# Designed miniproteins, single chains, part 75

Each design is a single chain, and the fold is of that chain. pLDDT is the mean over its residues in the fold that is shown.

## One batch from the design tools (miniprotein)

Design m2746
Fold by ESMFold2-Fast:
Parts: sequence; structure tokens; C-alpha cells
Structure m2746 (fold): chain A 59 residues (1-59)
Amino acid sequence: SPLEKKIEGIKKELDRIINETLEQAKELGVSDEQIEAIRERMKKEADKQYKELVEELKS
């Protein structure tokens, strides 16, 4: 659906922002281990929110 296409676009943009934020954090001295942990948490949360939003809009 058009709404699913738009949400997918938002998900891609969010992933880009997350990656840019983590790259900046690494430059500011956050360890690679911490970056990996934060990336996994953010990715998991974004995926969860995406699925919930798609389900809500289909109902």
C-alpha cells in the first residue's frame, strides 16, 4: 500500500540517522563494543516500532 511504502522510506531514513549518530559517537571516543551494543538496541527498537506502526495502519 502507499502507506507501507512511506513507512518503509521512513525506516530507511531512521536507519541512516542511527548510523550517522553512531559514527559521530565513535569519533567522540565511545568504544567499538559500546557502539555495537547501542546499534543492536536501536535496530531492535526501530524494527519493533515499524512492525507495530504497519499493523496499526492496516487495522
Scores: mean pLDDT 78

Design m2747
Fold by ESMFold2-Fast:
Structure m2747 (fold): chain A 82 residues (1-82)
Amino acid sequence: DKDKLNTLLELLYGALHAPEIRKLVDQGKYEEARQLVDEIREEIARLIRNNTPDQLRALIEQLIAQLPDQALRDGLLAILRA
């Protein structure tokens, strides 16, 4: 289901880029923060268009492994594997 995979990509990219977005906002770089969010949305849309569900699952599992929060990793893996 590409809808589930899209939701997981949105959650993952949001979590992984939250520190960078926060830094830009804290520096008053609101246009750069908005541009980064738009770039992330475009990348997610590109991944969904250009990859099979199995390729997307493999990519999502790799992204989950990059998260520092163990509870968040475990929760997202459970959703991916359901």
Scores: mean pLDDT 85

Design m2748
Fold by ESMFold2-Fast:
Order: structure tokens, then sequence, then C-alpha cells
Structure m2748 (fold): chain A 62 residues (1-62)
């Protein structure tokens, strides 16, 4: 999966944020605007890596 390629590049906070942006792009295609907006807001409360991990698991499962 292309998501796995993004995960391999996520080694630092800067890379994690860039990978999260790509994941949100994929998620946005299958999710409502409300869900995408909520994810952006939670970035300030939660570690970007934590959110990224949850999104990756959801996409992997299909």
Amino acid sequence: MEVEEIAKKVTSLEDARKGLRELMRILAEKSSPITRKALEETLDDLNPFDIYKKITELIKKE
C-alpha cells in the first residue's frame, strides 16, 4: 500500500507531519469534511504520530 511507503519515511516530527498530510488526503477521499477538520484540530492536542498510527490501521484494514 502507498500508506506503507509514507510510514517508512516518517522518522521525525517533521516527516510525521508531512506523512500525516498525505494520509489525510487519502482519508478525505473516503471521509466527510467534518472528519478531516476534526483530525486537524486534534493535532494540537494529540501527538501527530498517534493520529497517524490510528489512520494507518484503519486504511490497512479496509
Scores: mean pLDDT 60

Design m2749
Fold by ESMFold2-Fast:
Structure m2749 (fold): chain A 58 residues (1-58)
Amino acid sequence: KEEEELKKKAKEEVLKIDKEANAKIDQLLAAGDKAAADKVGEEALEEGVEKVKEAKEK
């Protein structure tokens, strides 16, 4: 149960990161800055993976 709670917290954190990144990506794509949008997406993915690893390691 404790492991499940930690995974839930990690998923919530990932969703928050994803939501922020998607808003930023949408704005950058609307401005034609695909390179910056790609970078934001990669950074969000890395951050999400780190949060999931933290929850699993605990």
Scores: mean pLDDT 76

Design m2750
Fold by ESMFold2-Fast:
Structure m2750 (fold): chain A 69 residues (1-69)
Amino acid sequence: KEEIKKAEELVEKAQLAYLVDKDEKKAAEYLLKAADYYEKAGDEETAERLRKVAAELYKKVKDYEKAKA
């Protein structure tokens, strides 16, 4: 199914952004896009899981911005 293939590509991009580039915000953005594709494919459980991970990454970015202020 094309939606699952796109979601898997986005998860791989998120992993590279997180592990190689150390870009938590970019990783979270890819995970949210992947979650949308999993939801379109009918895999709501995986979509919800990815959205929770993305939310935690966004929280870390938000906390860092507050610490700099």
Scores: mean pLDDT 77

Design m2751
Fold by ESMFold2-Fast:
Structure m2751 (fold): chain A 67 residues (1-67)
Amino acid sequence: SGLQQAQQRGQQALKSGPQKALDVAERLLESDPETARNHAESAIRLAKKLGDQETLDRAQALLEQLA
């Protein structure tokens, strides 16, 4: 049942991974820019793996604000 556990973790990551990381990054942008950067980078990595172009574009724009 390793396939079922991998599929459940994959579905959790697919549903909330990139979007959740981006939401955290946006919330921390003004108060903790270092942590915001780390979450934005995580959102980019996950969005690229999942083909989530919308989250990828938003996370990249956020990283440019933090540069």
Scores: mean pLDDT 72

Design m2752
Fold by ESMFold2-Fast:
Structure m2752 (fold): chain A 57 residues (1-57)
Amino acid sequence: MDEELERLKEYYMTVLGLDDETAERLARLDLTDPEEAQRQLKKLQPRLDKMQQERLK
C-alpha cells in the first residue's frame, strides 16, 4: 500500500530530523513530484543546518 511513502517518511525523519507532518508531506511530493520535493528541501536547509549544528555534541 503506502510502503514507499512510509519508508521515505521515516528516512526524512531519521536523516533530516523533520517532524512527522513535514516528512509525510515531502515523502508524498517525492513520489508524485520529485522536483517539487527537492525545491521544498532546499527551502528547509537553513533551518535544518541550524538544528543539526545544535545537535552535534
Scores: mean pLDDT 71

Design m2753
Fold by ESMFold2-Fast:
Structure m2753 (fold): chain A 64 residues (1-64)
Amino acid sequence: ADELIEKAREALRAGNYEEAVKYMEQALKEDPNNLEALKLMFAAYSRLGDKEKAKKYAEKIFEQ
């Protein structure tokens, strides 16, 4: 999980939002309640302009 989150952060910094989402999907598959991964998913989808998915991850963050 931690390694995948670090790779996701690197992808986000590089502007590779789709790749960042892929790493975070794997991290969330291992730990569905990983708050860091949920926050990074929200950031990635917001930058991709996918408002529906961004809202979904914001709601998951609020549930914790």
Scores: mean pLDDT 80

Design m2754
Fold by ESMFold2-Fast:
Structure m2754 (fold): chain A 60 residues (1-60)
Amino acid sequence: TPDAMELAAQGAAAYKAGDYATAARLFSEALSLDPRHEDARYVLAQALAALGRLDEAAAL
């Protein structure tokens, strides 16, 4: 199982490529392992907003 840092790195790569759905999934997994990762939470909110999942983004 990848650790939180590996998942966040993969999520960042997906986000940079414009794959917001994959980025949201990977950052959600990273935050489940490290809830204190504020940078991952911020990028997850941006990815969710880009997908139109505004209620989920606002809950972060």
Scores: mean pLDDT 81

Design m2755
Fold by ESMFold2-Fast:
Structure m2755 (fold): chain A 70 residues (1-70)
Amino acid sequence: SSDVQILQQVLGQVEAAPDLATARAIIQQAIANNNFSPDVRARLQAILQAPDKDTIISRLRSQIIVLQRQ
């Protein structure tokens, strides 16, 4: 789906981000600039609350896997 492709691109950007603040900004821009379903938006908002960049990456990867199985 288009959501999977967008989130895969976002994941690449987050992995390349130099710090947690930049990783959060990338996800916030993705939420603002894309018409995600309410469930995907809610999960991305929850990912923003992660305490570190590695947790953001892990949770974003999990969200992509969930969408790939739908």
Scores: mean pLDDT 86

Design m2756
Fold by ESMFold2-Fast:
Structure m2756 (fold): chain A 72 residues (1-72)
Amino acid sequence: MSAEELAAAEPAALAELERLRPLLEAATAAAEAGDYEKAAELAREAAARATDPLVRAYLEALAEKAREVAAK
């Protein structure tokens, strides 16, 4: 599920994604620099701070994907 799909589904999920935006932007910047380990760590930190189950599931999936890329 994409961030856009999640945000469109629930107003509460959108508000939580906005609150976590700085961590997600930092994770994206780390990935752009090739630091996928840091990107995975930041995504997991965002997931740990998420209280909405859908947002948490999305961020956990994102962290796992970054970890898979880091392993290559």
Scores: mean pLDDT 75

Design m2757
Fold by ESMFold2-Fast:
Structure m2757 (fold): chain A 71 residues (1-71)
Amino acid sequence: AEELLKKAEEALKAGDYETAKELAEKAYELSEKGSELQIRALQILGLAYGGLGDLETAREYQKKLREELAS
């Protein structure tokens, strides 16, 4: 999970939103609920979907991230 998140962050910085999305989705699936890894995966997913122009899905992930941070 940690290595997947590092690669996803690198892809995001490079503007490769498709790769960032794929790696972050896999990291999210493997992460424990409420963990730092899950929170980081949600952050990357929101940014990646936003970069792809899928603003509705980006907002959904941002809402989910906000809910996890409030818990």
Scores: mean pLDDT 80

Design m2758
Fold by ESMFold2-Fast:
Structure m2758 (fold): chain A 74 residues (1-74)
Amino acid sequence: MIAELLEEAGEAIRAGDYEAAAEKLEEAAELLEELGLEEHAERLRRAAELLRAGDVEAAIEELTREQGEAAKRL
């Protein structure tokens, strides 16, 4: 489930394992793309690239932006 992959990615970020976090975000992005949610998938892939580059702050901003867009729909 996508939510489980995102939770695992968050745990990996907290542990400083940015490669594992990036892998989980890429898996979640693949599932989102299969569901037709291409913009959300691109956001997660961007966050994964930032984590691999060591730009953890920018990666968290991308993930927070995605959460913020979801919250605005409520």
Scores: mean pLDDT 77

Design m2759
Fold by ESMFold2-Fast:
Structure m2759 (fold): chain A 58 residues (1-58)
Amino acid sequence: MAEAEAVMREVLREQQAFLDSLPTFDADALAAKGRELAARHGEAIARYSRAVAEEAAA
């Protein structure tokens, strides 16, 4: 659990930093960065869900 939660929090921090940089004048760079962050966020959620399921199985 702790490891999956830590990964989730790290991804959220990175997302916040990205949003803070949102007003760039390059929409192209913004779209590319957003896509990469979305992929990492999805992975973190999947990992967290799996950890919860493992705990429930105990």
Scores: mean pLDDT 72

Design m2760
Fold by ESMFold2-Fast:
Structure m2760 (fold): chain A 55 residues (1-55)
Amino acid sequence: LAPLTDEQKLKIVKAVNEALKTEDSLTAMRRAAEKLAGEDPELAAQVRAAIDANT
């Protein structure tokens, strides 16, 4: 996995924190990846791959 930029890390953290208000951590990660797919499909793919690797 290529190292993430600070901006990409911040996007992930913000999306996960918002989703965590209503979902558990794994569901929050999946929702974050889905939201990121429209803005940064490469980042979204990496997040989905990380979720799959931990399942």
Scores: mean pLDDT 69

Design m2761
Fold by ESMFold2-Fast:
Structure m2761 (fold): chain A 66 residues (1-66)
Amino acid sequence: SEADELARKAVEAALAGDVEAAERYAKQAMSLLSEEGQRHLEKAVVAAITGREDLARKYLELALAA
């Protein structure tokens, strides 16, 4: 889905250190996700920015399943 693609791009951009792109993709994904999915994606992006790749990917999976 579009939400899946945007959420993945947000986390990948965050892991690459591109905070501006991560914020842009995350904002777009948030508008398409449930409230539960939004909370998980927020945690995924924060984990990715702080270099916690394992945790970021785990929260991304939870966001897309919500």
Scores: mean pLDDT 86

Design m2762
Fold by ESMFold2-Fast:
Structure m2762 (fold): chain A 65 residues (1-65)
Amino acid sequence: GPAAGEAAGRAAAEAGAAAGAPRSGLTYWQMVKRGGEEGLSEAEARAAAEAGARASTDTHQKGLA
């Protein structure tokens, strides 16, 4: 549910920051491009990137507006 998405989005953002992602990190566009280069279908790559973005949005809506 939304609470699970919030926790997942927050954890992903925190992990990215710990790994130095604030220096640009991998955007959804780069995720799609990378997936294509690795042989993922366009639909699969976009679905994964979109799911990540949605989880991030759910987190933002709860307390940072």
Scores: mean pLDDT 53

Design m2763
Fold by ESMFold2-Fast:
Structure m2763 (fold): chain A 80 residues (1-80)
Amino acid sequence: MKAELEELAQRAKELIEQYEKGKSPEIEKELEELLERALELGRRGDFRAELLAYDLLRKLGYPEERLREVTQRILDILRK
């Protein structure tokens, strides 16, 4: 899990920087794939993966409802 999360975080930083420069469908697809992987890791209880998913949802312009779902999961992990 550690190597997987580190790889996702590093790749996300690079792709987010590229996405901020130009919103291409190819970069959006890569970010969506990273989002799905981050959400999967988050379901296993990794709050850092949930934080990564939040950043990706925000950068991809997902609606507030989706951001709220991830925020609630992060809070639930931190409270326990």
Scores: mean pLDDT 77

Design m2764
Fold by ESMFold2-Fast:
Structure m2764 (fold): chain A 61 residues (1-61)
Amino acid sequence: MSDEEALQFARLLHSDPRVLEAARRNVPEETDRLVEAWERGDEEATQRAAREVLEGLERLN
């Protein structure tokens, strides 16, 4: 996964409540880290947390 793909996912999660709800339901800890990093404007932390959310979701389905 590229850094650009990770940021694109972070933007999607922040704009689509269904994506946010699904992520919080399935990978709550990873999702909370992503939201916190996004709110702080930490691009590197946002990229890392977005990858963790996507990897967690892939493992569950």
Scores: mean pLDDT 82

Design m2765
Fold by ESMFold2-Fast:
Structure m2765 (fold): chain A 66 residues (1-66)
Amino acid sequence: MVEQLSEELIAAIRKLAAEGKSPEEIRKEADRLIEHAAQSFNLSEEEVERLREAADREIERLEKER
């Protein structure tokens, strides 16, 4: 589950970056997606943290490639 959600989250982040969203805007949307997933799938605090780490890592990578 977390791995599939991580892939969906990364895909959403990449799409937002392709649309020209700022890193700050992308982080806000990623946080919203993670919160929604946590509520919908009853994710543990540890699973939520893993999703945040995946999002932060992808956003950082995209920032460096800009």
Scores: mean pLDDT 79

Design m2766
Fold by ESMFold2-Fast:
Structure m2766 (fold): chain A 60 residues (1-60)
Amino acid sequence: MEYETRRQGDLVDPVEELLREKGTLNKEAQEYIEKAREATRQGNEAEAGDYAVKAYEAGT
């Protein structure tokens, strides 16, 4: 269990779930989700958040 740490990359999981529930998790959205996850692993919080938003936009 993660301690309460503010991470912009935490947006990735909610966005993926939302798009899956809508049935709009397309290739473009999945690609942005993967990039967001990579950005969080590298500590680029702002970039990860930007990619999560782009994934949502691609799926809606």
Scores: mean pLDDT 71

Design m2767
Fold by ESMFold2-Fast:
Structure m2767 (fold): chain A 80 residues (1-80)
Amino acid sequence: MVKEAEEYVKKAEKALKEGNKEEAIKYAKKAVEYSLKAIEEGDAEKAKEPAAKAIEILEKAGETELAEEYRLKVLEAIAE
């Protein structure tokens, strides 16, 4: 799960750098989803960085509301 989250962050960063916001949003969403699964499986510390990077990509791509929703969900998952 952590490995998949990191790979999707790299894909999202590349898409954003190339100006492809749609692909950046798509891959960033997958990165957050894999990060959340990793947190649920006990890898919270390793999942924090890819989750944070994916949320930043969503913000830069203009998905500010979705980024905030994912940020809160990640914080809740880490706390429980």
Scores: mean pLDDT 84

Design m2768
Fold by ESMFold2-Fast:
Structure m2768 (fold): chain A 93 residues (1-93)
Amino acid sequence: SRSEELRRRALELLERARAALRRGDVDTALRLVAEVLRIAEELIRLGDREAAREVLEEALELGKEILAVAPPELIPRAIGLVLRAIGLLLDLE
């Protein structure tokens, strides 16, 4: 299904974001997590709340890890991603 395709793509992007973070490439990690959040929003529109919750919870945890190591110039972007993930998760309650 489209939901399964999107969920798989989001998880692949999260793996790539974690790899980028391990290399110290915070900018790439932030960009990939932002794409995951867009996919989560599409999953919500499709009514797949469980897949959306799964990818959002992983994106939130990775976003917090990124925020912990982000250089000052990237902190606002990292905070923005964390807050957006929290907001989307709250909308799923």
Scores: mean pLDDT 90

Design m2769
Fold by ESMFold2-Fast:
Structure m2769 (fold): chain A 75 residues (1-75)
Amino acid sequence: MSKLKEEIKKLEKEADAAEAAGDTQRAVDNYRKIAHLYYKLGEYEKALSYYDRAIALNPDDERLRKEKEVLRKEF
């Protein structure tokens, strides 16, 4: 398996643990990293879904919505 997919799996586990612990900022940061890695793999729908998950955890973060729109335009 690619090293990028291994990195994504580790970040997903860390993000899930952070979300379960109520560490919203850490979960958001990890979802953003996962989205970037999926974009690098050409899996754009997964990248956008992780941005949606981050936005759902912190809907007041205008930066997340802007980053998602930039990513969506680049597909």
Scores: mean pLDDT 80

Design m2770
Fold by ESMFold2-Fast:
Structure m2770 (fold): chain A 80 residues (1-80)
Amino acid sequence: SELLEELEKLLEDLEELKKLVEKETDPELLKGYLESLKAALELLEELEKRVSDPEVLEALEKLKKRIEELIALIEKKLEE
């Protein structure tokens, strides 16, 4: 599945982004990441409504959870 391969690549990209976010102290860059992640989450929620493949749904759910974890991390860093 082309979509499954794309979602798996996004999961790898999110793991790299998490490492960058953990080390980032620039509030403007953190706000930029937050805006992008929130937009991505909205797109994934819309995609989930149109997908019936259980493997794709599992990949989407994992991706959404990782994005939600990153959003929470960034929001906590911005409150400090």
Scores: mean pLDDT 84

Design m2771
Fold by ESMFold2-Fast:
Structure m2771 (fold): chain A 74 residues (1-74)
Amino acid sequence: SELDELLAELEALVAQAEAETDPARKQALLSRIEALSKRLLALTSRLKVPEDEAERIAARASAANRRAQAVVDA
């Protein structure tokens, strides 16, 4: 599904940001992560996914965003 593809892309971008040492490239990755997170949230709201599926998606997105926040805070 598009949601699962976006989640996989989000997780891949977070992994890249965690490994990135260049500040400018790191900032670009974090900006892309933020944009993708907003798109994912908007899409889940628009599709009115079942509660259990929404919770699954939210849990994965939350975990990825927590990792991204750790990169920002470092």
Scores: mean pLDDT 82

Design m2772
Fold by ESMFold2-Fast:
Structure m2772 (fold): chain A 75 residues (1-75)
Amino acid sequence: MKEEAERLVEEAKRLIEEAIERARAGDVEAAERLLLEAIELLEEAIKLGVEKEKAKEVDERIAEARRLVAEARRR
């Protein structure tokens, strides 16, 4: 379970970074989809007992990505 939680966190981080890049490129639909997937992965990682420090790092990245997606969506 712990290794699974760690892998989910790593995958969520990757999806968040891709979402940020897609949002900056104006691909709002792809960015929103990637961000939703990352959020779902983080929720599963938290359920599996991921460390609070890792969860906080991912949550902060999600907040940044959401801001960029929202800005791109308004364009």
Scores: mean pLDDT 80

Design m2773
Fold by ESMFold2-Fast:
Structure m2773 (fold): chain A 74 residues (1-74)
Amino acid sequence: MMEEAEETMLLMGIAVAKLAKDPEAAIEYGERGVERSKSPEARAAALEMIAEAYEALGEYEKAEEARKRAEEEA
């Protein structure tokens, strides 16, 4: 349990670091965070990161879907 949360935080940290330079990589690490997290709060945070990365890529419809999923998890 604790190890999964720590791994999710690490993946999200990598996603945040890549968001400004590589939004596609941020989406990849964010999706791994969603898959590995069992906490709703951690999944919501990862989905919010994915939404920001999609907005940076101009994928507004996918960003809206990710934000909606984040709201449902929170």
Scores: mean pLDDT 72

Design m2774
Fold by ESMFold2-Fast:
Structure m2774 (fold): chain A 63 residues (1-63)
Amino acid sequence: MKGDIYQALEDIPKLTPLFLELKKGDKVLVLKEVNENFWLVQNLKTGEIGYVPKSKLKKIGSV
């Protein structure tokens, strides 16, 4: 899968069924920048897909 890889800066709770729960340090692949606040991402550890606040992510690379 091609895309940008980001890392969670802090623990992120599952706010709704559409959102991902992430732990600090979890790596995600960005699938779609849906709006200015939320991105659709895949958790690289679990394979789960969902929305997360982009402000809590740091870019670490690309594939």
Scores: mean pLDDT 80

Design m2775
Fold by ESMFold2-Fast:
Structure m2775 (fold): chain A 71 residues (1-71)
Amino acid sequence: GSEIEELEKKIEELKEEIKELEKEIEELEKLPETKENVNRLIGLKIRKIGLEFEIKLLEERKEKLKEEESK
């Protein structure tokens, strides 16, 4: 039971990080396309992809635990 709750908390924390990254991306996209701004945008987008992948792995772990509790 508690492991599922810990996974849910971690997933919510990562979703909050993604929301903050989305805000940073939106603000940077409003700025001129300088080399520095483009490089920062690329870095933020890569980090967002990494966080989305981590969420997917945690959600898959959560689903497996739910299936085990249903058996």
Scores: mean pLDDT 83

Design m2777
Fold by ESMFold2-Fast:
Structure m2777 (fold): chain A 98 residues (1-98)
Amino acid sequence: SEEEKLKREIAVHATVAALLAIGASLFGNDPAVREEAARGIEEQGDRIAELLKSMGKEDYAEKVQKLAREAAEALRNGDFDTALEKVRELIKVVDEAL
């Protein structure tokens, strides 16, 4: 179904956000790596929010965008623990929404 396709696309974007945060925690001694991962997480968050809005789940979309921005800011500041925590919370919000 179209709904199952949207759910799969959201899950893929959430997985990419998690992998970006993990990768940055391993290689993020380079500020350029942190910035690229932060931009990637924001991009994934925006895409998840767009898909959630298309499903009528606007409140969940706003929560995902906020968590993605907070994770990105934490990565830019070198706070890997906070970034991983925020991405984990983003995944929980996605799971609750689906």
Scores: mean pLDDT 88

Design m2778
Fold by ESMFold2-Fast:
Structure m2778 (fold): chain A 107 residues (1-107)
Amino acid sequence: MSPLENLVERITKRAEEVAEEMAKLSPEERKAKLDEFVAEVAFEILMEGLQLKEEGYSLEEIEKYVDAVFDAAEKVILPHLTPEEAKRFKEKLEKARESVLDALRAS
């Protein structure tokens, strides 16, 4: 069992919780919750990725699961968003993904 597979499952569950919570929020609160969620996903995967790299996992395997985590987050959240929220969310996720990958490659 890969620790990275467990991370994908954990982030998927968190995304489901965020989607459910957003149904009860105003548009402004939804925007803040989405920004918070993107930041949390980026932080969790960066910290886990750095630890796994120290444990001897290949950068290629770690990068594959970075993509899987961001894809899982997008797939769960995206159906619950307006077109404007979806565009902004995708832009925020892509920037977060690139930042995480750059940090993992630089370390």
Scores: mean pLDDT 84

Design m2779
Fold by ESMFold2-Fast:
Structure m2779 (fold): chain A 72 residues (1-72)
Amino acid sequence: MEGAENVARHVRLLAEEGASPEHIATAVRMALVALGASDIADEVAEKVKKAVEEGDIEKAAEIAYEAVREAL
């Protein structure tokens, strides 16, 4: 739970700081790789990038949260 919450919070913080969709997606991808979930990292990163590009930061955080929760 803590790992997933931390990644979701990080997504929100990066968006608040004006990070690009690419930067936010890369942060989520790296978090999943660090957790051993390299097989889904690229797909999840693309979904996060799309949500950020659409301005839906909460959806991006939710996608990251669920992916990390499933990877734990």
Scores: mean pLDDT 83

Design m2780
Fold by ESMFold2-Fast:
Structure m2780 (fold): chain A 75 residues (1-75)
Amino acid sequence: MREELLEKTKEVLREMAKVLGLPLPSDEEIEKLAEELVKAYLAYQAGEISSEEFQKKAQEIVERLIEASKKVEEA
């Protein structure tokens, strides 16, 4: 179910920020990033994008997580 995937993806992103020693972005930012990653995963499962495109999207989401965490530090 999409909601279950979204919840697990949010937890993964929070743990990633914690492991990297970054301040946790807002729940709103985490949810935005998680929703985009879930969309990419569902598109991959539907055959709409390749494995390479999914990996690229996941990498972009990680970079955006780092940028969002840096903005929290600057605020």
Scores: mean pLDDT 79

Design m2781
Fold by ESMFold2-Fast:
Structure m2781 (fold): chain A 62 residues (1-62)
Amino acid sequence: SADERALERARRGAEDIAKGLELLTGEKATYKVEEVDEETIRAVAETSKLKIEREVPKSGLQ
């Protein structure tokens, strides 16, 4: 579905951010993607010292 595609694209973006954090910090990063509401996805990537959180509209990912 369109929502499944948006979630997959957001997950790829979060993974790329996590890899960037690993290169920047030298620490292992984790990432998580979740639906906040019907129109919005939240992507989080973090290490023990640094966190990046973004909210993106699903329409921008479809």
Scores: mean pLDDT 79

Design m2782
Fold by ESMFold2-Fast:
Structure m2782 (fold): chain A 58 residues (1-58)
Amino acid sequence: SPLVKMAEKVSERIEEYGRRVSREEALEAGRSAAQSLYETDKEAGELVEKRIQEFEEE
């Protein structure tokens, strides 16, 4: 799915953004992106959410 590819790129950008800004800001941006993707493609939204959880556990 094109949206799954987008979710992967969004996840990469969240990690990169988190290295330059506060962790809280990066996580908030990621959660907003996941919510938007859920409206269009649940699989893509779940993929971003899982990546955010992995980032949060670090």
Scores: mean pLDDT 68

Design m2783
Fold by ESMFold2-Fast:
Structure m2783 (fold): chain A 70 residues (1-70)
Amino acid sequence: VPEELIKALKELKERIKKILEESKEISEEQKKLLEEALKLAEEAFSVVGTEPVLKLLEEAFKKLEEAEKL
């Protein structure tokens, strides 16, 4: 797996965790999407191969983007 991809996953995971931990005022819908994004990012660390990791990263980012639009 490319180092850049692993770094992107770590950064995404940290960003989501910060929002969940520090932003107590977020809506329940935003919180659910952020929790789903975090779960997908965590799953990406358990899979082997560039394609599976990239797919999970894309899905996690999509959930984060949706939460940010709310």
Scores: mean pLDDT 76

Design m2784
Fold by ESMFold2-Fast:
Structure m2784 (fold): chain A 63 residues (1-63)
Amino acid sequence: VEELVEEAIKAFENGDYDKAIELMRKAGREAGVPELAEGMIEAAKNKDFEGVKQLAEAIRRAA
């Protein structure tokens, strides 16, 4: 989960949004919190970097 979260943030920061969304969904599924992954995707669509990072941390803690 940690690796998926880090790769998702990196892809998002690099503008690779399709890859970021895919990795976010995988991280949420592996952590058992797909609803947090959907929140992270919404934050990413709004280009809310702080929201993305906070939801990423929540997904890591749920794993």
Scores: mean pLDDT 78

